# Designed miniproteins, single chains, continued (3): the designs that were tried, part 32

Each design is a single chain, and the fold is of that chain. pLDDT is the mean over its residues in the fold that is shown.

## One batch from the design tools (miniprotein)

Design m9092
Fold by ESMFold2-Fast:
Structure m9092 (fold): chain A 95 residues (1-95)
Amino acid sequence: SEEEQRLQERAENEGALAGRAAATRAAMERSPELGREVGDLLDQALAYRGQGYLDPSYFAQADQLLADLGARDPELFAIGQAAAEEARREVFERA
């Protein structure tokens, strides 16, 4: 249904924002330079996700940036994924 699609989209968007915030914060705690690099990468992934609603190929580009982060720093990737999963869960629990 349109209602289920809106919930899924909201969960994905809130998850991406929470993941970005958590991973960037953890990176900044290690160094300001790393925080900026991770923040810039995840901001680009969010921009690609926004474009993905018009052209699904941009979702693949966002996924590639996340995979690149996971390859470079599995710990920061895991922190971001955990925060994203919690945010998605909260969206469905509040529905």
Scores: mean pLDDT 86

Design m9093
Fold by ESMFold2-Fast:
Structure m9093 (fold): chain A 88 residues (1-88)
Amino acid sequence: GLEEAERAALRVIEEEAEAEEDPEVAEVMREIARKFREAVERGDAEALEAWMQELGKRALTDPVVREALERVLAALEAAAPELNALLE
């Protein structure tokens, strides 16, 4: 179900952050994981969407934020078949 998919997505983000060798990029990835966890716990999709929009704007001027966001999105895209199966 959705809750299982949300937990799996959070694990993907956290594992990618742990594997990141650049400490500045890893810290931004951990920030993404924390915000995702907070939104899931609160059921606040609107707050997560607003924060992700702001993160996207930060990525336009901050290469560390851009790299972290691109890596998280790539990891979630790679995991999409597994995440989609949990939504069935």
Scores: mean pLDDT 80

Design m9094
Fold by ESMFold2-Fast:
Structure m9094 (fold): chain A 76 residues (1-76)
Amino acid sequence: SELEELEQQAKELYEEIKKRKSQLSPHQYILSLTHLIVINSEIWLLRNVDLPEAEREKIIAQVREDLKWIQKVIDE
């Protein structure tokens, strides 16, 4: 499912951040982890709360953009 894909992407990104910790600045490490906490909270809402479809779609789109943004933070 789309939620399982987002959960897997968030998990893989966390594992990548941990693996690259020695290569990241302290700022990149802290910033990426704090935003990943927000993403995991949004994924939790999508999993556990019965949201209107329009709001659900907005949160999914936001999670996708935020995952992409974290990837840019750790790649720069």
Scores: mean pLDDT 86

Design m9095
Fold by ESMFold2-Fast:
Structure m9095 (fold): chain A 69 residues (1-69)
Amino acid sequence: MEPTLEEAKKGLLALIKETNPDAKPDEDVLESLAAMVRYIAKHTNESIEEALDRARVEADLAAARERWS
């Protein structure tokens, strides 16, 4: 049930490519973000996909707040 770091990396990479297909994320950044997603999924008892969806919404809200300012 607990997602592996590898699964989290693959899910995050897919999300990044979906949003920006030309993106080339740094391996270190991708691994750090994947570890965070894995932690969130485990802590909230959510799937990786659910944790990624929540992260996407939070990022969109943060970007909207900056644009509003």
Scores: mean pLDDT 66

Design m9096
Fold by ESMFold2-Fast:
Structure m9096 (fold): chain A 76 residues (1-76)
Amino acid sequence: MEEIEREVERAKENMINEISETYDIPKSIIRDYLEGKLSEEELIKKYGLDKGIISGLKGMKEALEALRERLRKEAA
């Protein structure tokens, strides 16, 4: 289980770094959103993020959950 979470964490950090650099968004904001600590409404209201960027972040969150489920099934 620790091995699965390690792989998911690596993928998450890589995605955070790429998006932070591409869109000039602080890594902490992206991380908090992916961890469920920030809502889409907060990203828009507090940080002024574009709807397109938020759509991309939603896609990443879905991809990370899909990766976790795939790794769990492979470990069974």
Scores: mean pLDDT 78

Design m9097
Fold by ESMFold2-Fast:
Structure m9097 (fold): chain A 85 residues (1-85)
Amino acid sequence: SMMSEMIKKYNEMLKELSELLDPRELGPVFLVVDEKEREAALEIAEELREILKKAGYEEKAKVYVVTSVEELEKAKEELLEELKK
C-alpha cells in the first residue's frame, strides 16, 4: 500500500540521517497526512515553525508536510543535500 511504502521510505531516510545528525540537535519533523488534511497540516506546520523559531531553532529546524511517497522522497533528498554541506 501507499502508506506501507511511505513508512519504508521514512525508515530508510531515518537510517541515512542517523549518520549525519548530531543526536543533541533537533531532527526534522514530518507530518504525514492524507491529501484532504493538507490544509490543516500546513497550519500545524506553521505553528510548529513559530514555536521552533522562538526556541532558537529557526535556521536549522525543518518541518515538512507530505501526502505522497513522491513528496517524502523530495523532502528527503533536499534534507540530505543540506546535511552534506
Scores: mean pLDDT 70

Design m9098
Fold by ESMFold2-Fast:
Structure m9098 (fold): chain A 95 residues (1-95)
Amino acid sequence: MEKQFVDMLFSAALLYIRGNPFASQLADTLQTLMADYFLKQNLSEEEVRKLLDKLIEETEKRLEEYIKDPKKLEKGKEFVREVGRRTLELYLKLK
C-alpha cells in the first residue's frame, strides 16, 4: 500500500505543479483514502505520523529526480507536506 500512496502523491503533486484543477480533488480523495486505511489497520497516532513522514520523504525524493526547476520543486514539496498534514488531521478527527 505504501508504494501506491507514494505513486498517487507524486501524480497529484505533478498535476498541482502544472496548474491542473483536478489536483485539489485528487488530494482530497487521497487524504480520505489514507486516513481510512490508517484507521482500518488500527495504527496508533505515532505509527501514522512515522508512516506519513516516510511517504512524504519518498515522494519528495521522486519529485527531486523529475523536477529540475527549483521553484516548481518547492511548490510540489509544499503540496505533498500539506496533503500529509491534512491526512493526519482527518485521521485524528475520525479516530
Scores: mean pLDDT 88

Design m9099
Fold by ESMFold2-Fast:
Structure m9099 (fold): chain A 85 residues (1-85)
Amino acid sequence: MKAYVIRVTVSRTGTVDGKPQTQSFTEDLVMLAETKEEAIERARRIAERRGLTVESLEFVREADPEEAREAEENARLLREVEEEL
């Protein structure tokens, strides 16, 4: 496995004074995966489990060893999410 930096653009729709409001924002996630395609899919699943709508996913680069530690934590969180199913 390698660590990959994936840029995720997500949106959330809420209600303010009875009207729907949509807000979008972008996050960079470090994902541990066998391929960049798998890293993109794992990033999407994490965002969806957080109740966010995924608007776009982009592979940015392979992560540095210092960022790989973050990827290990993200992999642990994804495993916990899958065990809830």
Scores: mean pLDDT 73

Design m9100
Fold by ESMFold2-Fast:
Structure m9100 (fold): chain A 65 residues (1-65)
Amino acid sequence: VTRDAAINILAAAIGIETGLPVRVRLEDGVYVLEAEAPTEEQRRRLEALVEQMSRDTGEEIRLVL
């Protein structure tokens, strides 16, 4: 599995799990996950999931809300 494919699969899983629209971009070698979270609880959950994604892939993931 390529790095790009793994990142896209995990981003899709986060979107399904949270019910929030998420998109991924690659900018200057850094993955950017864009999402909108209307509550503090959802923001914290997204942050935790992105941290897990970074650990699982070894890639730096930037979360933009």
Scores: mean pLDDT 79

Design m9101
Fold by ESMFold2-Fast:
Structure m9101 (fold): chain A 55 residues (1-55)
Amino acid sequence: MELSELERRAYRVAYQYFKDKLGLPEEKARELARTAALAAMGRIPQSAVVDALKA
């Protein structure tokens, strides 16, 4: 899978998880999903996802 397609899929999976499992508002789910996708692609550290969840 190409990087761009993998990033989009990671974002979609994370967004669905935050919406369906955690019941987060759409705005926060989108922010966390973007952060998670960036971390999955190695663009930011995994700790950034944990920090975003705690904010």
Scores: mean pLDDT 70

Design m9102
Fold by ESMFold2-Fast:
Structure m9102 (fold): chain A 100 residues (1-100)
Amino acid sequence: MAEIEAAWDAVDKDGDGLISLRELAEFRRALGEDISDEEIEEWETFDKDGDGVLTTAEFRELLESLGAKPSDKQLALWDQDGDGVIDRAELIAALTQGLS
């Protein structure tokens, strides 16, 4: 658990409290996923606003890459705004609360 939080902090290079699609891709690549530069470019194209936030789908993929099995209900609880987007604060809160 602490290793997941530390790894996530390492990819938040800007320290702005938001996780960019590129930082998510670099994190998944660090976990041994074969993510191409073309795939990262495609993810950046998807982020039309450039606001550096994770989608719920990308968060699910991240957790599954770490061996977790989140349910749709758990993801909805972490997406407290209900907009299908998870910021770094929501992610850290979810991981920290899971350590009780």
Scores: mean pLDDT 55

Design m9103
Fold by ESMFold2-Fast:
Formats: C-alpha cells, structure tokens, sequence
Structure m9103 (fold): chain A 86 residues (1-86)
C-alpha cells in the first residue's frame, strides 16, 4: 500500500540521516503514521510525509515535522522535538 511504502521511505531516510534531530523527527512521523487509526488523520500524515521526504534542507524537514505534530495536537511530541532543536 502507499502507507506501507511511506513508512519504509521514512525509515530509510532516518537510517541514512547523520543528523540526530532529523532521525528523531522522521522516526516520530513514522510512529504517528503507524499508529493512525482515523482515515482522515492517516491521509493528512501521508500527505505531509510526502512533502517532508521531498524536502532536501534538514532544518526545513524538522520545521515541517513540527508543524505536522502541532496541527495534530500532539503537544508533548512537538515539545520533545523543539527541545532537540534548541
């Protein structure tokens, strides 16, 4: 499925990254996609994952993940990622 392909692509991108903040951000995005039970939430995360995977700038990738977490109301996950950026 497209979902399974995106999960694999997020995992591969995390494994290839040398930036621990990017690894954490992509791993967090993968975890929320794997755990998504609402079809509308799953579609939203998949759309954002595609945008993030196309982004080449690590700083912008992290910002896109943060924005995704905030839009989903995942305040604790967003705060954890923000601490790693500081």
Amino acid sequence: SERDKLIDELNEAALKSKDPVVVHALSTLKAILVGAEDPEVEEFIMKKAKEILKEKDDKEKIKLVLDTLRELGLTKAAAELEKLVA
Scores: mean pLDDT 86

Design m9104
Fold by ESMFold2-Fast:
Structure m9104 (fold): chain A 100 residues (1-100)
Amino acid sequence: MKEFLERKLEEVRRNAELVKDPSLSKEEVEERARRAARAATEAVKKVPEGSVEDYEELLEYLGVVSQKLVELGGSREVLIEVASGAMGAMGAMIKTLVES
């Protein structure tokens, strides 16, 4: 399970870095954002055994992605998808803290 979470964290990180490329179109940034959001959602859904640090890292990368979407006037649909991923990560982090 830990290796799956690590792979999903790397997917989110990679897409968060790629959205910083100023040559990307708005549509390309939105596609990267959707990939990051989906990877984060899958990480939280399948690996509830993640550490607080893992969930903090997910939230940080999703924050970078959401900032770039806002700067480019990204669609409400994609912003909601990213926000949903972030809410999932936050919920998992809170659960981990309470169950510690």
Scores: mean pLDDT 80

Design m9105
Fold by ESMFold2-Fast:
Structure m9105 (fold): chain A 83 residues (1-83)
Amino acid sequence: SMESSEAGYKGAEKAKEFAEKGDAKGAEEAGKEAMKLAKETGDGPGAGAGAAGAGVAAGYTYMGKKEKGKREGELGAKLAKEL
């Protein structure tokens, strides 16, 4: 469970960084990698929250809404750590 939460946290943090740079594809790949690692270590609420945040970050970044993308990545990372 802790490793799953770390995967979600790291994915969301990377997605936040990519969103801040306007790199929607980078944010999307960070979310995919977080989900892959979460499945390998076992699904948990933290991993799911982080991966979801990364996906939403990517979406907003594709729309050119980098600040919203960054915020969603930050929220996903925070929730992954708290769950």
Scores: mean pLDDT 77

Design m9106
Fold by ESMFold2-Fast:
Structure m9106 (fold): chain A 61 residues (1-61)
Amino acid sequence: MSEQERAMLETLEMIARYDSDPEIRAQAEALIARMRAGELSPEEARAEFSRIYLARQARIA
């Protein structure tokens, strides 16, 4: 596993375990599953997660 893949998986696993928003946790778990299945690169997973956080920010604003 690449350093970038490991770092992204660790980040998503921390979010899946500890984020206060259950919707964000579920999205992080889905991204982990897709990365482990080879459906997403680390860069694609980061882009998807950024999209999720932008949507969350829009709901707060």
Scores: mean pLDDT 77

Design m9107
Fold by ESMFold2-Fast:
Structure m9107 (fold): chain A 73 residues (1-73)
Amino acid sequence: NRKKIEEVARDVIKFLRRHGIRGEYEIGDESAKLVAETSEARLELELPISKDVRVPFATFASAALILEVAARL
């Protein structure tokens, strides 16, 4: 379900932006992509379209936040 995946991606990007991390998403016909730019690193995640995207996307958001926090220490 592309619409549900797009909603999750949008929520992840909103979360990242709230914490000062630049983020973008791109939902294609076969894959969904997230990009996050932290102070020290650029993270990309690309997955085939599936219902299991929520956990990988949440993990990606957490990793980006941890890296940004670590860069500020």
Scores: mean pLDDT 80

Design m9108
Fold by ESMFold2-Fast:
Structure m9108 (fold): chain A 91 residues (1-91)
Amino acid sequence: MLEEDAETIASLPLEEVEAGLEKAKAAAEKAAENAPNLPAEKQLELAKLLKEGAEQLKELAKLLPPEVAKLALETAEAAEEAAKKLEEAAK
């Protein structure tokens, strides 16, 4: 299932992949900004999802052209930073 999803993404126009990554990066940054407004249980749950998504983006970056791979890695980094802020807010 995930392997088929990754293959489908790889067959999309690179412009659509890039636009999706830019939106994901913006969403991660907004999640970090809104972290204090979430209940602690939701903060920890979202942090786990963001960390898992970041690892998937790092694997996806290996399959993308260098310019799009850089955006995927930046999106993964933004997701990891958002996860850290959510974990700190939950303390």
Scores: mean pLDDT 74

Design m9109
Fold by ESMFold2-Fast:
Structure m9109 (fold): chain A 105 residues (1-105)
Amino acid sequence: SKREQRLKALELLGEVEGKIQYIAENPDLSNEEKVKIFDEIEKLVQQVLKLDTDATPEQKKLLNDLLKTIKDAKEAAEKGDEESFRKKVGKAMVLLMQTSQSISG
């Protein structure tokens, strides 16, 4: 059902939140470890985008903005750009919260 697809989307977004929190709580993570975790986050967000949730245009925009921000954070980590990485992680958390609230109703 569409409800079951939405619940699965929220479950996957919860996994994304846990991974971002892990990065925030572990400042000694290497750039390679940050890249690996953000690769996992990117795959989770891509799974959400494939779910048939009857997503509104606004929800699809939030998910695509989140995916872009995740990719930008991964690129910043690959380059060792700590300032850009921090800014993108912060933006990803805001977008994640907005996306989860929008999908949950």
Scores: mean pLDDT 88

Design m9110
Fold by ESMFold2-Fast:
Structure m9110 (fold): chain A 76 residues (1-76)
Amino acid sequence: MDEKLQQLEDAQQALEQLAKQSTPDDARLYQLMAQQVRRVAETLRTDPSATPAVQAQADEELRKARAAIAEERAKK
């Protein structure tokens, strides 16, 4: 649980940092992704016994965030 929460927090911070370094349009997308990751992380903190569906959503949002971060880094 704690490791997954740390991964979500790291992804949120990376997306927020990318938003600060990006064009306004890209910044908007990264901000929305960061908000979604934060929302899922808060759900896991408040209910560690969250349903399998919520846990699967956390994994999916983390996967999407990691893919976006990797794609942005690959542009350089």
Scores: mean pLDDT 76

Design m9111
Fold by ESMFold2-Fast:
Structure m9111 (fold): chain A 90 residues (1-90)
Amino acid sequence: SVEELLEQAEQKYQEGIAAARAGNYKEAVKHFKEAMRALLEAAKLSGDFELYREAIRNLEGEAVKLLEALGKEEEAEEVRKAAAELLAEL
């Protein structure tokens, strides 16, 4: 369901933040990508493309901001590229 995908997105986003704060930057990027993928699947199931496009961009922005604050510019760029690829599917 859409609700289960939103719960998955939130869980993966929080796992990404925790991994980044622990210095596990590759795990953080993986979790942020999984969170954005769950939002993309929610968009496809609901048909509410505008709502979930904004949700993906907001998650991308927060994840990038966190990684850049930690000096992880390459990982931040991986998140940006993943978001662009997912948004192109909408």
Scores: mean pLDDT 91

Design m9112
Fold by ESMFold2-Fast:
Structure m9112 (fold): chain A 114 residues (1-114)
Amino acid sequence: SPIEELEKYAEELLKEFEEKIKTITEKVMKGEISPEQGVTLLGAYLLGLITEFILKAKQLNIPEDELKKMLKKFIEKITEIMEEKAKEVEKSHPEYSKLLLEFSEILKKDTEKV
Protein backbone atom coordinates (compact mmCIF):
# COMPACT_ATOMS: atom_id res chain seq x y z
CA SER A 1 0.00 0.00 0.00
CA PRO A 2 1.11 3.67 -0.37
CA ILE A 3 1.15 4.00 3.46
CA GLU A 4 3.40 0.91 3.86
CA GLU A 5 5.74 2.29 1.15
CA LEU A 6 5.97 5.66 2.96
CA GLU A 7 6.57 3.88 6.33
CA LYS A 8 9.44 1.87 4.77
CA TYR A 9 10.88 5.07 3.24
CA ALA A 10 10.61 6.84 6.64
CA GLU A 11 12.61 3.97 8.25
CA GLU A 12 15.38 4.49 5.65
CA LEU A 13 15.42 8.27 6.32
CA LEU A 14 15.60 7.60 10.10
CA LYS A 15 18.62 5.33 9.53
CA GLU A 16 20.30 8.09 7.45
CA PHE A 17 19.63 10.54 10.31
CA GLU A 18 21.17 8.13 12.89
CA GLU A 19 24.32 7.83 10.72
CA LYS A 20 24.52 11.64 10.24
CA ILE A 21 24.10 12.52 13.96
CA LYS A 22 26.81 9.93 14.77
CA THR A 23 29.22 11.50 12.22
CA ILE A 24 28.50 15.08 13.41
CA THR A 25 28.83 14.03 17.08
CA GLU A 26 32.24 12.41 16.37
CA LYS A 27 33.43 15.70 14.78
CA VAL A 28 32.19 17.72 17.81
CA MET A 29 33.86 15.25 20.24
CA LYS A 30 37.18 15.56 18.32
CA GLY A 31 36.95 19.39 18.42
CA GLU A 32 36.83 19.57 14.59
CA ILE A 33 33.60 21.63 14.78
CA SER A 34 31.87 23.52 17.63
CA PRO A 35 28.66 22.25 19.33
CA GLU A 36 26.78 25.15 17.65
CA GLN A 37 28.19 24.22 14.20
CA GLY A 38 27.25 20.57 14.82
CA VAL A 39 23.61 21.34 15.65
CA THR A 40 23.38 23.81 12.70
CA LEU A 41 24.62 21.11 10.28
CA LEU A 42 22.22 18.57 11.82
CA GLY A 43 19.31 21.03 11.40
CA ALA A 44 20.13 21.64 7.71
CA TYR A 45 20.37 17.87 7.10
CA LEU A 46 17.06 17.22 8.91
CA LEU A 47 15.30 19.87 6.76
CA GLY A 48 16.45 17.86 3.70
CA LEU A 49 15.07 14.59 5.17
CA ILE A 50 11.71 16.21 6.05
CA THR A 51 11.52 17.61 2.49
CA GLU A 52 12.23 14.13 1.01
CA PHE A 53 9.55 12.60 3.29
CA ILE A 54 6.90 15.17 2.23
CA LEU A 55 7.77 14.85 -1.49
CA LYS A 56 7.54 11.03 -1.27
CA ALA A 57 4.16 11.32 0.50
CA LYS A 58 2.87 13.66 -2.26
CA GLN A 59 4.16 11.26 -4.97
CA LEU A 60 2.23 8.42 -3.24
CA ASN A 61 -0.94 10.64 -3.00
CA ILE A 62 -1.10 10.26 0.81
CA PRO A 63 -4.15 12.19 2.18
CA GLU A 64 -3.24 15.39 4.09
CA ASP A 65 -4.61 14.15 7.46
CA GLU A 66 -2.64 10.87 7.18
CA LEU A 67 0.50 12.79 6.06
CA LYS A 68 0.27 15.05 9.15
CA LYS A 69 0.01 12.00 11.46
CA MET A 70 2.92 10.20 9.76
CA LEU A 71 5.08 13.35 9.75
CA LYS A 72 4.38 13.81 13.49
CA LYS A 73 5.50 10.20 14.19
CA PHE A 74 8.60 10.73 12.01
CA ILE A 75 9.59 13.89 13.94
CA GLU A 76 8.89 12.12 17.28
CA LYS A 77 11.36 9.35 16.25
CA ILE A 78 13.90 12.02 15.18
CA THR A 79 13.60 13.71 18.62
CA GLU A 80 14.05 10.31 20.37
CA ILE A 81 17.31 9.77 18.40
CA MET A 82 18.55 13.26 19.36
CA GLU A 83 17.59 12.83 23.05
CA GLU A 84 19.39 9.44 23.22
CA LYS A 85 22.53 11.02 21.64
CA ALA A 86 22.31 13.96 24.10
CA LYS A 87 22.19 11.47 27.02
CA GLU A 88 25.26 9.59 25.66
CA VAL A 89 27.39 12.79 25.48
CA GLU A 90 26.02 14.70 28.53
CA LYS A 91 29.01 13.92 30.82
CA SER A 92 31.78 14.57 28.25
CA HIS A 93 30.16 17.35 26.14
CA PRO A 94 27.42 19.05 28.25
CA GLU A 95 27.10 22.10 25.92
CA TYR A 96 26.47 19.89 22.87
CA SER A 97 24.03 17.72 24.89
CA LYS A 98 22.09 20.88 25.92
CA LEU A 99 21.90 22.15 22.30
CA LEU A 100 20.61 18.74 21.06
CA LEU A 101 17.89 18.81 23.76
CA GLU A 102 16.95 22.43 22.89
CA PHE A 103 16.73 21.49 19.17
CA SER A 104 14.57 18.43 20.07
CA GLU A 105 12.22 20.72 22.09
CA ILE A 106 11.90 23.20 19.16
CA LEU A 107 10.99 20.30 16.81
CA LYS A 108 8.34 19.01 19.26
CA LYS A 109 6.74 22.50 19.49
CA ASP A 110 6.80 23.02 15.69
CA THR A 111 5.25 19.54 15.14
CA GLU A 112 2.30 20.49 17.45
CA LYS A 113 1.53 23.43 15.04
CA VAL A 114 1.26 21.07 12.01
Scores: mean pLDDT 89

Design m9113
Fold by ESMFold2-Fast:
Structure m9113 (fold): chain A 97 residues (1-97)
Amino acid sequence: MLSQEELARMIGRLLRVIGMILDAERMLAELKSLTITDPAQQAKLAQFEALLKEMKALYEKMVEAFRKEDVEAVEEYFEKAEAVYEEAKKLYEEITG
């Protein structure tokens, strides 16, 4: 049975992933505002878009796990979303740096 502390933690995880998605969407908008003509940089942009799509898919899995009160699954998908977000940030720095 979920405690209020477990419920609060899961909600905190969901809100954190929403924040990561919004930040990644902001980064993507900035990247799309650049005139990228280099094929290698265009490939990195496509990889960034794929990572953002993966973060959104992980968020949907977290919402489903939350509905099922599956604390372990929420934490597992959160950890995967965090890793995808860090890869997206690294790729953003490679395109902009």
Scores: mean pLDDT 88

Design m9114
Fold by ESMFold2-Fast:
Structure m9114 (fold): chain A 75 residues (1-75)
Amino acid sequence: MANEIAKAVIEAFGEVEDKIGKQKSANLATAVALRIVGLEVEGPLTRDQLLAEVRASTPESVRDEVLAIVEEKLA
């Protein structure tokens, strides 16, 4: 679960790089993906809890778009 969400997060930030820039996209993708994987190591979390953490860790300017892309890639 966490690894699949982390991969989807990396892909989603790649798709919004035109809005926030390549460097910021890469840095946020890495930080959020590592956060999601780290949370799973501390204990099992539901998909909804992991997606809530993605939302909380994503800048407001691209938050809804990133979350929508992540949910699409997990479908």
Scores: mean pLDDT 78

Design m9115
Fold by ESMFold2-Fast:
Structure m9115 (fold): chain A 85 residues (1-85)
Amino acid sequence: KSDEEILSEIRNKAIDKLVEYYKKTGDKELGAKHMKVLTEAFLIGRELLDQGATVEEAIEAMLAYVREHGDEETVALFEEAVKET
């Protein structure tokens, strides 16, 4: 798979996990916060790939961003998405 396909797979898996989590909790504010952090992380990853970084470097930078700006749930959803890809 291409680096872009790998990032897209991680993004899709993370979004699916976020949707399931939001469905379970019903918390619209928490869902919006999780979506914002994930969206920003994937923008960082895409920018790094465009600059010639490896997919591993892009994933490390995205994870660092999620750990800085996300809560425990957002981190867990992202780490599971990466692990499953």
Scores: mean pLDDT 79

Design m9116
Fold by ESMFold2-Fast:
Structure m9116 (fold): chain A 94 residues (1-94)
Amino acid sequence: AEAAELRARLAELAEEWERAEREGAPEERLEELRREGLALGVRAAELALRRGLEAGLPAEVLEAMAEQAREIAEELEKAGYLEEAERMRELAER
């Protein structure tokens, strides 16, 4: 149940982020949480696209998901998350 594991970790990360912000954690810690969230987000997008293809979602829906992945990749690259941006671009090509 990869989707369930990703969902559980995303929820855990969200709670951890709220706690870190509330406690005034160092920017280094917040950056670590940001990177972990982005990595999980990329994995979630990859799983969603894979499941969408397997489930026979309409091409229009898959194209919209690919477009969103491209936009996310561009934003990640601008923010300096080059590895995550590359993964999202690869997803958009599938």
Scores: mean pLDDT 70

Design m9117
Fold by ESMFold2-Fast:
Structure m9117 (fold): chain A 113 residues (1-113)
Amino acid sequence: MTDEDLREIATIILENAEKFRELLDELLNDPHISFDAAEDKILSLLRELGLSDEIIDKLRETLREGGFAGYHVKLGNLLEAIRLIVENVDKLTVEQAVELLRRALAGLTPPVV
């Protein structure tokens, strides 16, 4: 994924933080939700909010690089990055949100304060 792709994703999350908060609350309160179902819900929300199918396909490919173990780590880290962006929407620049997403998709755990 390019920095421009990540900036588009970050901007959508920041501008629609309330919708992503509702989605995260739904996902965290469903003990039967699979990682595949969680991915589909996130990608569907991004698509509904205007993210291009090209960037959605790149995001899916990036999540699935490294097989099943890599997929679970990256998707879990992506969910945590979205949570951090939503909780800090008034304090984060687009560039800081992009960095959180970049680290998550590289399989790096977001920083815990």
Scores: mean pLDDT 82

Design m9118
Fold by ESMFold2-Fast:
Structure m9118 (fold): chain A 78 residues (1-78)
Amino acid sequence: SRQQLLQQVRDLVGKLVKAKNEGDEESVKKYAQELADLLLQNGVVSEEEAKQIEDDLVNAKTGHDLGEIMNRIMQRIS
């Protein structure tokens, strides 16, 4: 359901933010990939968009950059 998808996205984003704040690059890559795969498997994004989101999430340097990526994701789920 949409509610289950939103909850899973929020959980993964929380883990990703924590990993970024801790400088855990391996966990950042893991959670970015899991989030991109979740969106792809639920038909929210194409394979090309999923790869771009994964790369954007890994390379986001500021909370503002991450917020912009999350806004794009949430708009696609809506």
Scores: mean pLDDT 84

Design m9119
Fold by ESMFold2-Fast:
Structure m9119 (fold): chain A 87 residues (1-87)
Amino acid sequence: SSEDEARKERAIAVLEELARRLEASHPELAALLRQGVERLKQARTSEEADAIMRELLNELRRVAHREGLPFSELVALFAEADAAVRA
């Protein structure tokens, strides 16, 4: 549906913005976000997109924990990236 496509496009834009913001401080997180973007671009169904996002979020949590980035700060950065994309 057009709603599913719009949601996917927004998710891609948010992940790309977040990756740019994290490049200097957390390059491994930025790389994971970019890999997620490329996988999302190839997703043909909302089910595939949801599966990719679940896997990406699990990987991001593990890397963020290892790098000492609190989950609350990661959530705040996602919210800032989302606001920037929608502004």
Scores: mean pLDDT 86

Design m9120
Fold by ESMFold2-Fast:
Structure m9120 (fold): chain A 114 residues (1-114)
Amino acid sequence: SDPFVPLIAELEDLLNTKDLSEDVADHLKEAITALKTKDVAAASNSLEKAKVIAAETDKEVAAQIALLLGKLSEITGNLQGAQSDYEKAAELSPESEIGKLAKEKSEEIKETLS
């Protein structure tokens, strides 16, 4: 489906441009495969694992993964989940462009849910 295509492209870009640990890279590849088969639950699970591992070594990479989790939650209509994911991305890397974007998205969703 069309809404997953940009998300897959962002995950593929992350794999191709960042020096990732094997564990993080493997979970991102699993997420891409799951998204291509429309298995949202498997994709979310793999992205969560990648985020947790990445947060130990590269908080900006972890924030990028959390932002992508937030986008996936929005695509699937889980606005509470999207808010939490974007808030986590902002906490992981508040100074980065990714963290600032995530903070804005989290605030937009909070307004929608109020």
Scores: mean pLDDT 88

Design m9121
Fold by ESMFold2-Fast:
Structure m9121 (fold): chain A 82 residues (1-82)
Amino acid sequence: SMSPLVKKLLEQIKELAKAFEPTEEQLKAAGLTKEEVEKAKEAVLKAEDLDELEEAIKPLEKIDYRFGELLGLARMAEWLSK
């Protein structure tokens, strides 16, 4: 089963996704549409494990590096719990 720390980090990533509202300038700079961001946010909220989450955050981390950093912390927490 997923460790408590990994679960906490997964929930933090989901909360970040819920609150994620990039500006039009950020979307343009990243080469993303609002529709692509909304699909990625939905995929993050539906993710059940870190592998699904890693794929789901790829568009979002182009704008907000914290998605990648939090996933990295979750991966390290999972590795340390083995």
Scores: mean pLDDT 86

Design m9122
Fold by ESMFold2-Fast:
Structure m9122 (fold): chain A 92 residues (1-92)
Amino acid sequence: SLAEELRRRAEENRARQDPELIERALRLLEEYVERLLKKVEENGEGVSVEEARKFIEEQMPLTRLYIESLDKEELERLIEEMEALLEKEKAR
């Protein structure tokens, strides 16, 4: 299964991972998700904010496992990309 493959990769990469980078990536993901949910609420789109939140919550274990499967260089790139996306959203 995908979850088992991601767990194995996470263990293989553990010696090359920075736990602080993992926590930073997860915090950026949470901030991005909250901003998307606010946009859904403000736009009055046909998707319920509650339904969107539940969908995200159901995907979170796999998303966390994916982030934990990345090595240090991949995590640094992901963090840079996420920070750039968040700044673009703020600049409007």
Scores: mean pLDDT 74

Design m9123
Fold by ESMFold2-Fast:
Structure m9123 (fold): chain A 108 residues (1-108)
Amino acid sequence: SPKLEEFQKLADEVLELIDSVRAEVDRLQAEGKITPEEADLLRAALDSIRAQVEAAVKYAKENPELAQQLLDRAIETARALAERVTDPSLQAKVREIIEKLEEMKKLL
């Protein structure tokens, strides 16, 4: 399905952005710009978003309603993450994750 191919492409882009954000969190912690506690909370949120996106991809064909609920949870986690992030570069990347997750929902 062309919609499922575009859905997978957007999912791959989201997962790549999550890896990019994680690498930036690691750099900011190493530079002392964020606390270890803040870094741990950011990593936990990123891991949650990843798990929800991977599950949404798994269920997108057979259960699009469940895939949509998983994407809604990912968006809620990403929005909470955006409010916790003080670094403008991290905020921009988290907003891009939210935008791509919203685009994925439109394909279900």
Scores: mean pLDDT 90

Design m9124
Fold by ESMFold2-Fast:
Structure m9124 (fold): chain A 67 residues (1-67)
Amino acid sequence: DIEEIAKLIAKKMLEGSTAEEIAKYLKEKYGISLTPKQVAEIAEYTMAGENDKAIEIIKKALKEQEK
């Protein structure tokens, strides 16, 4: 589930979506609040095969969602 989101972020960024656009899409579609910087880092780690690092960023974003 979280891994699918990381892959989706990497795919959309590679296809030319901005980090800001991806962040808005994820909030509306999945209820997950991510900053553009977090989106970019998730894409980078996912493409490098560092899935655990990408998951950590998503977990941190879920905590910040309570704002």
Scores: mean pLDDT 79

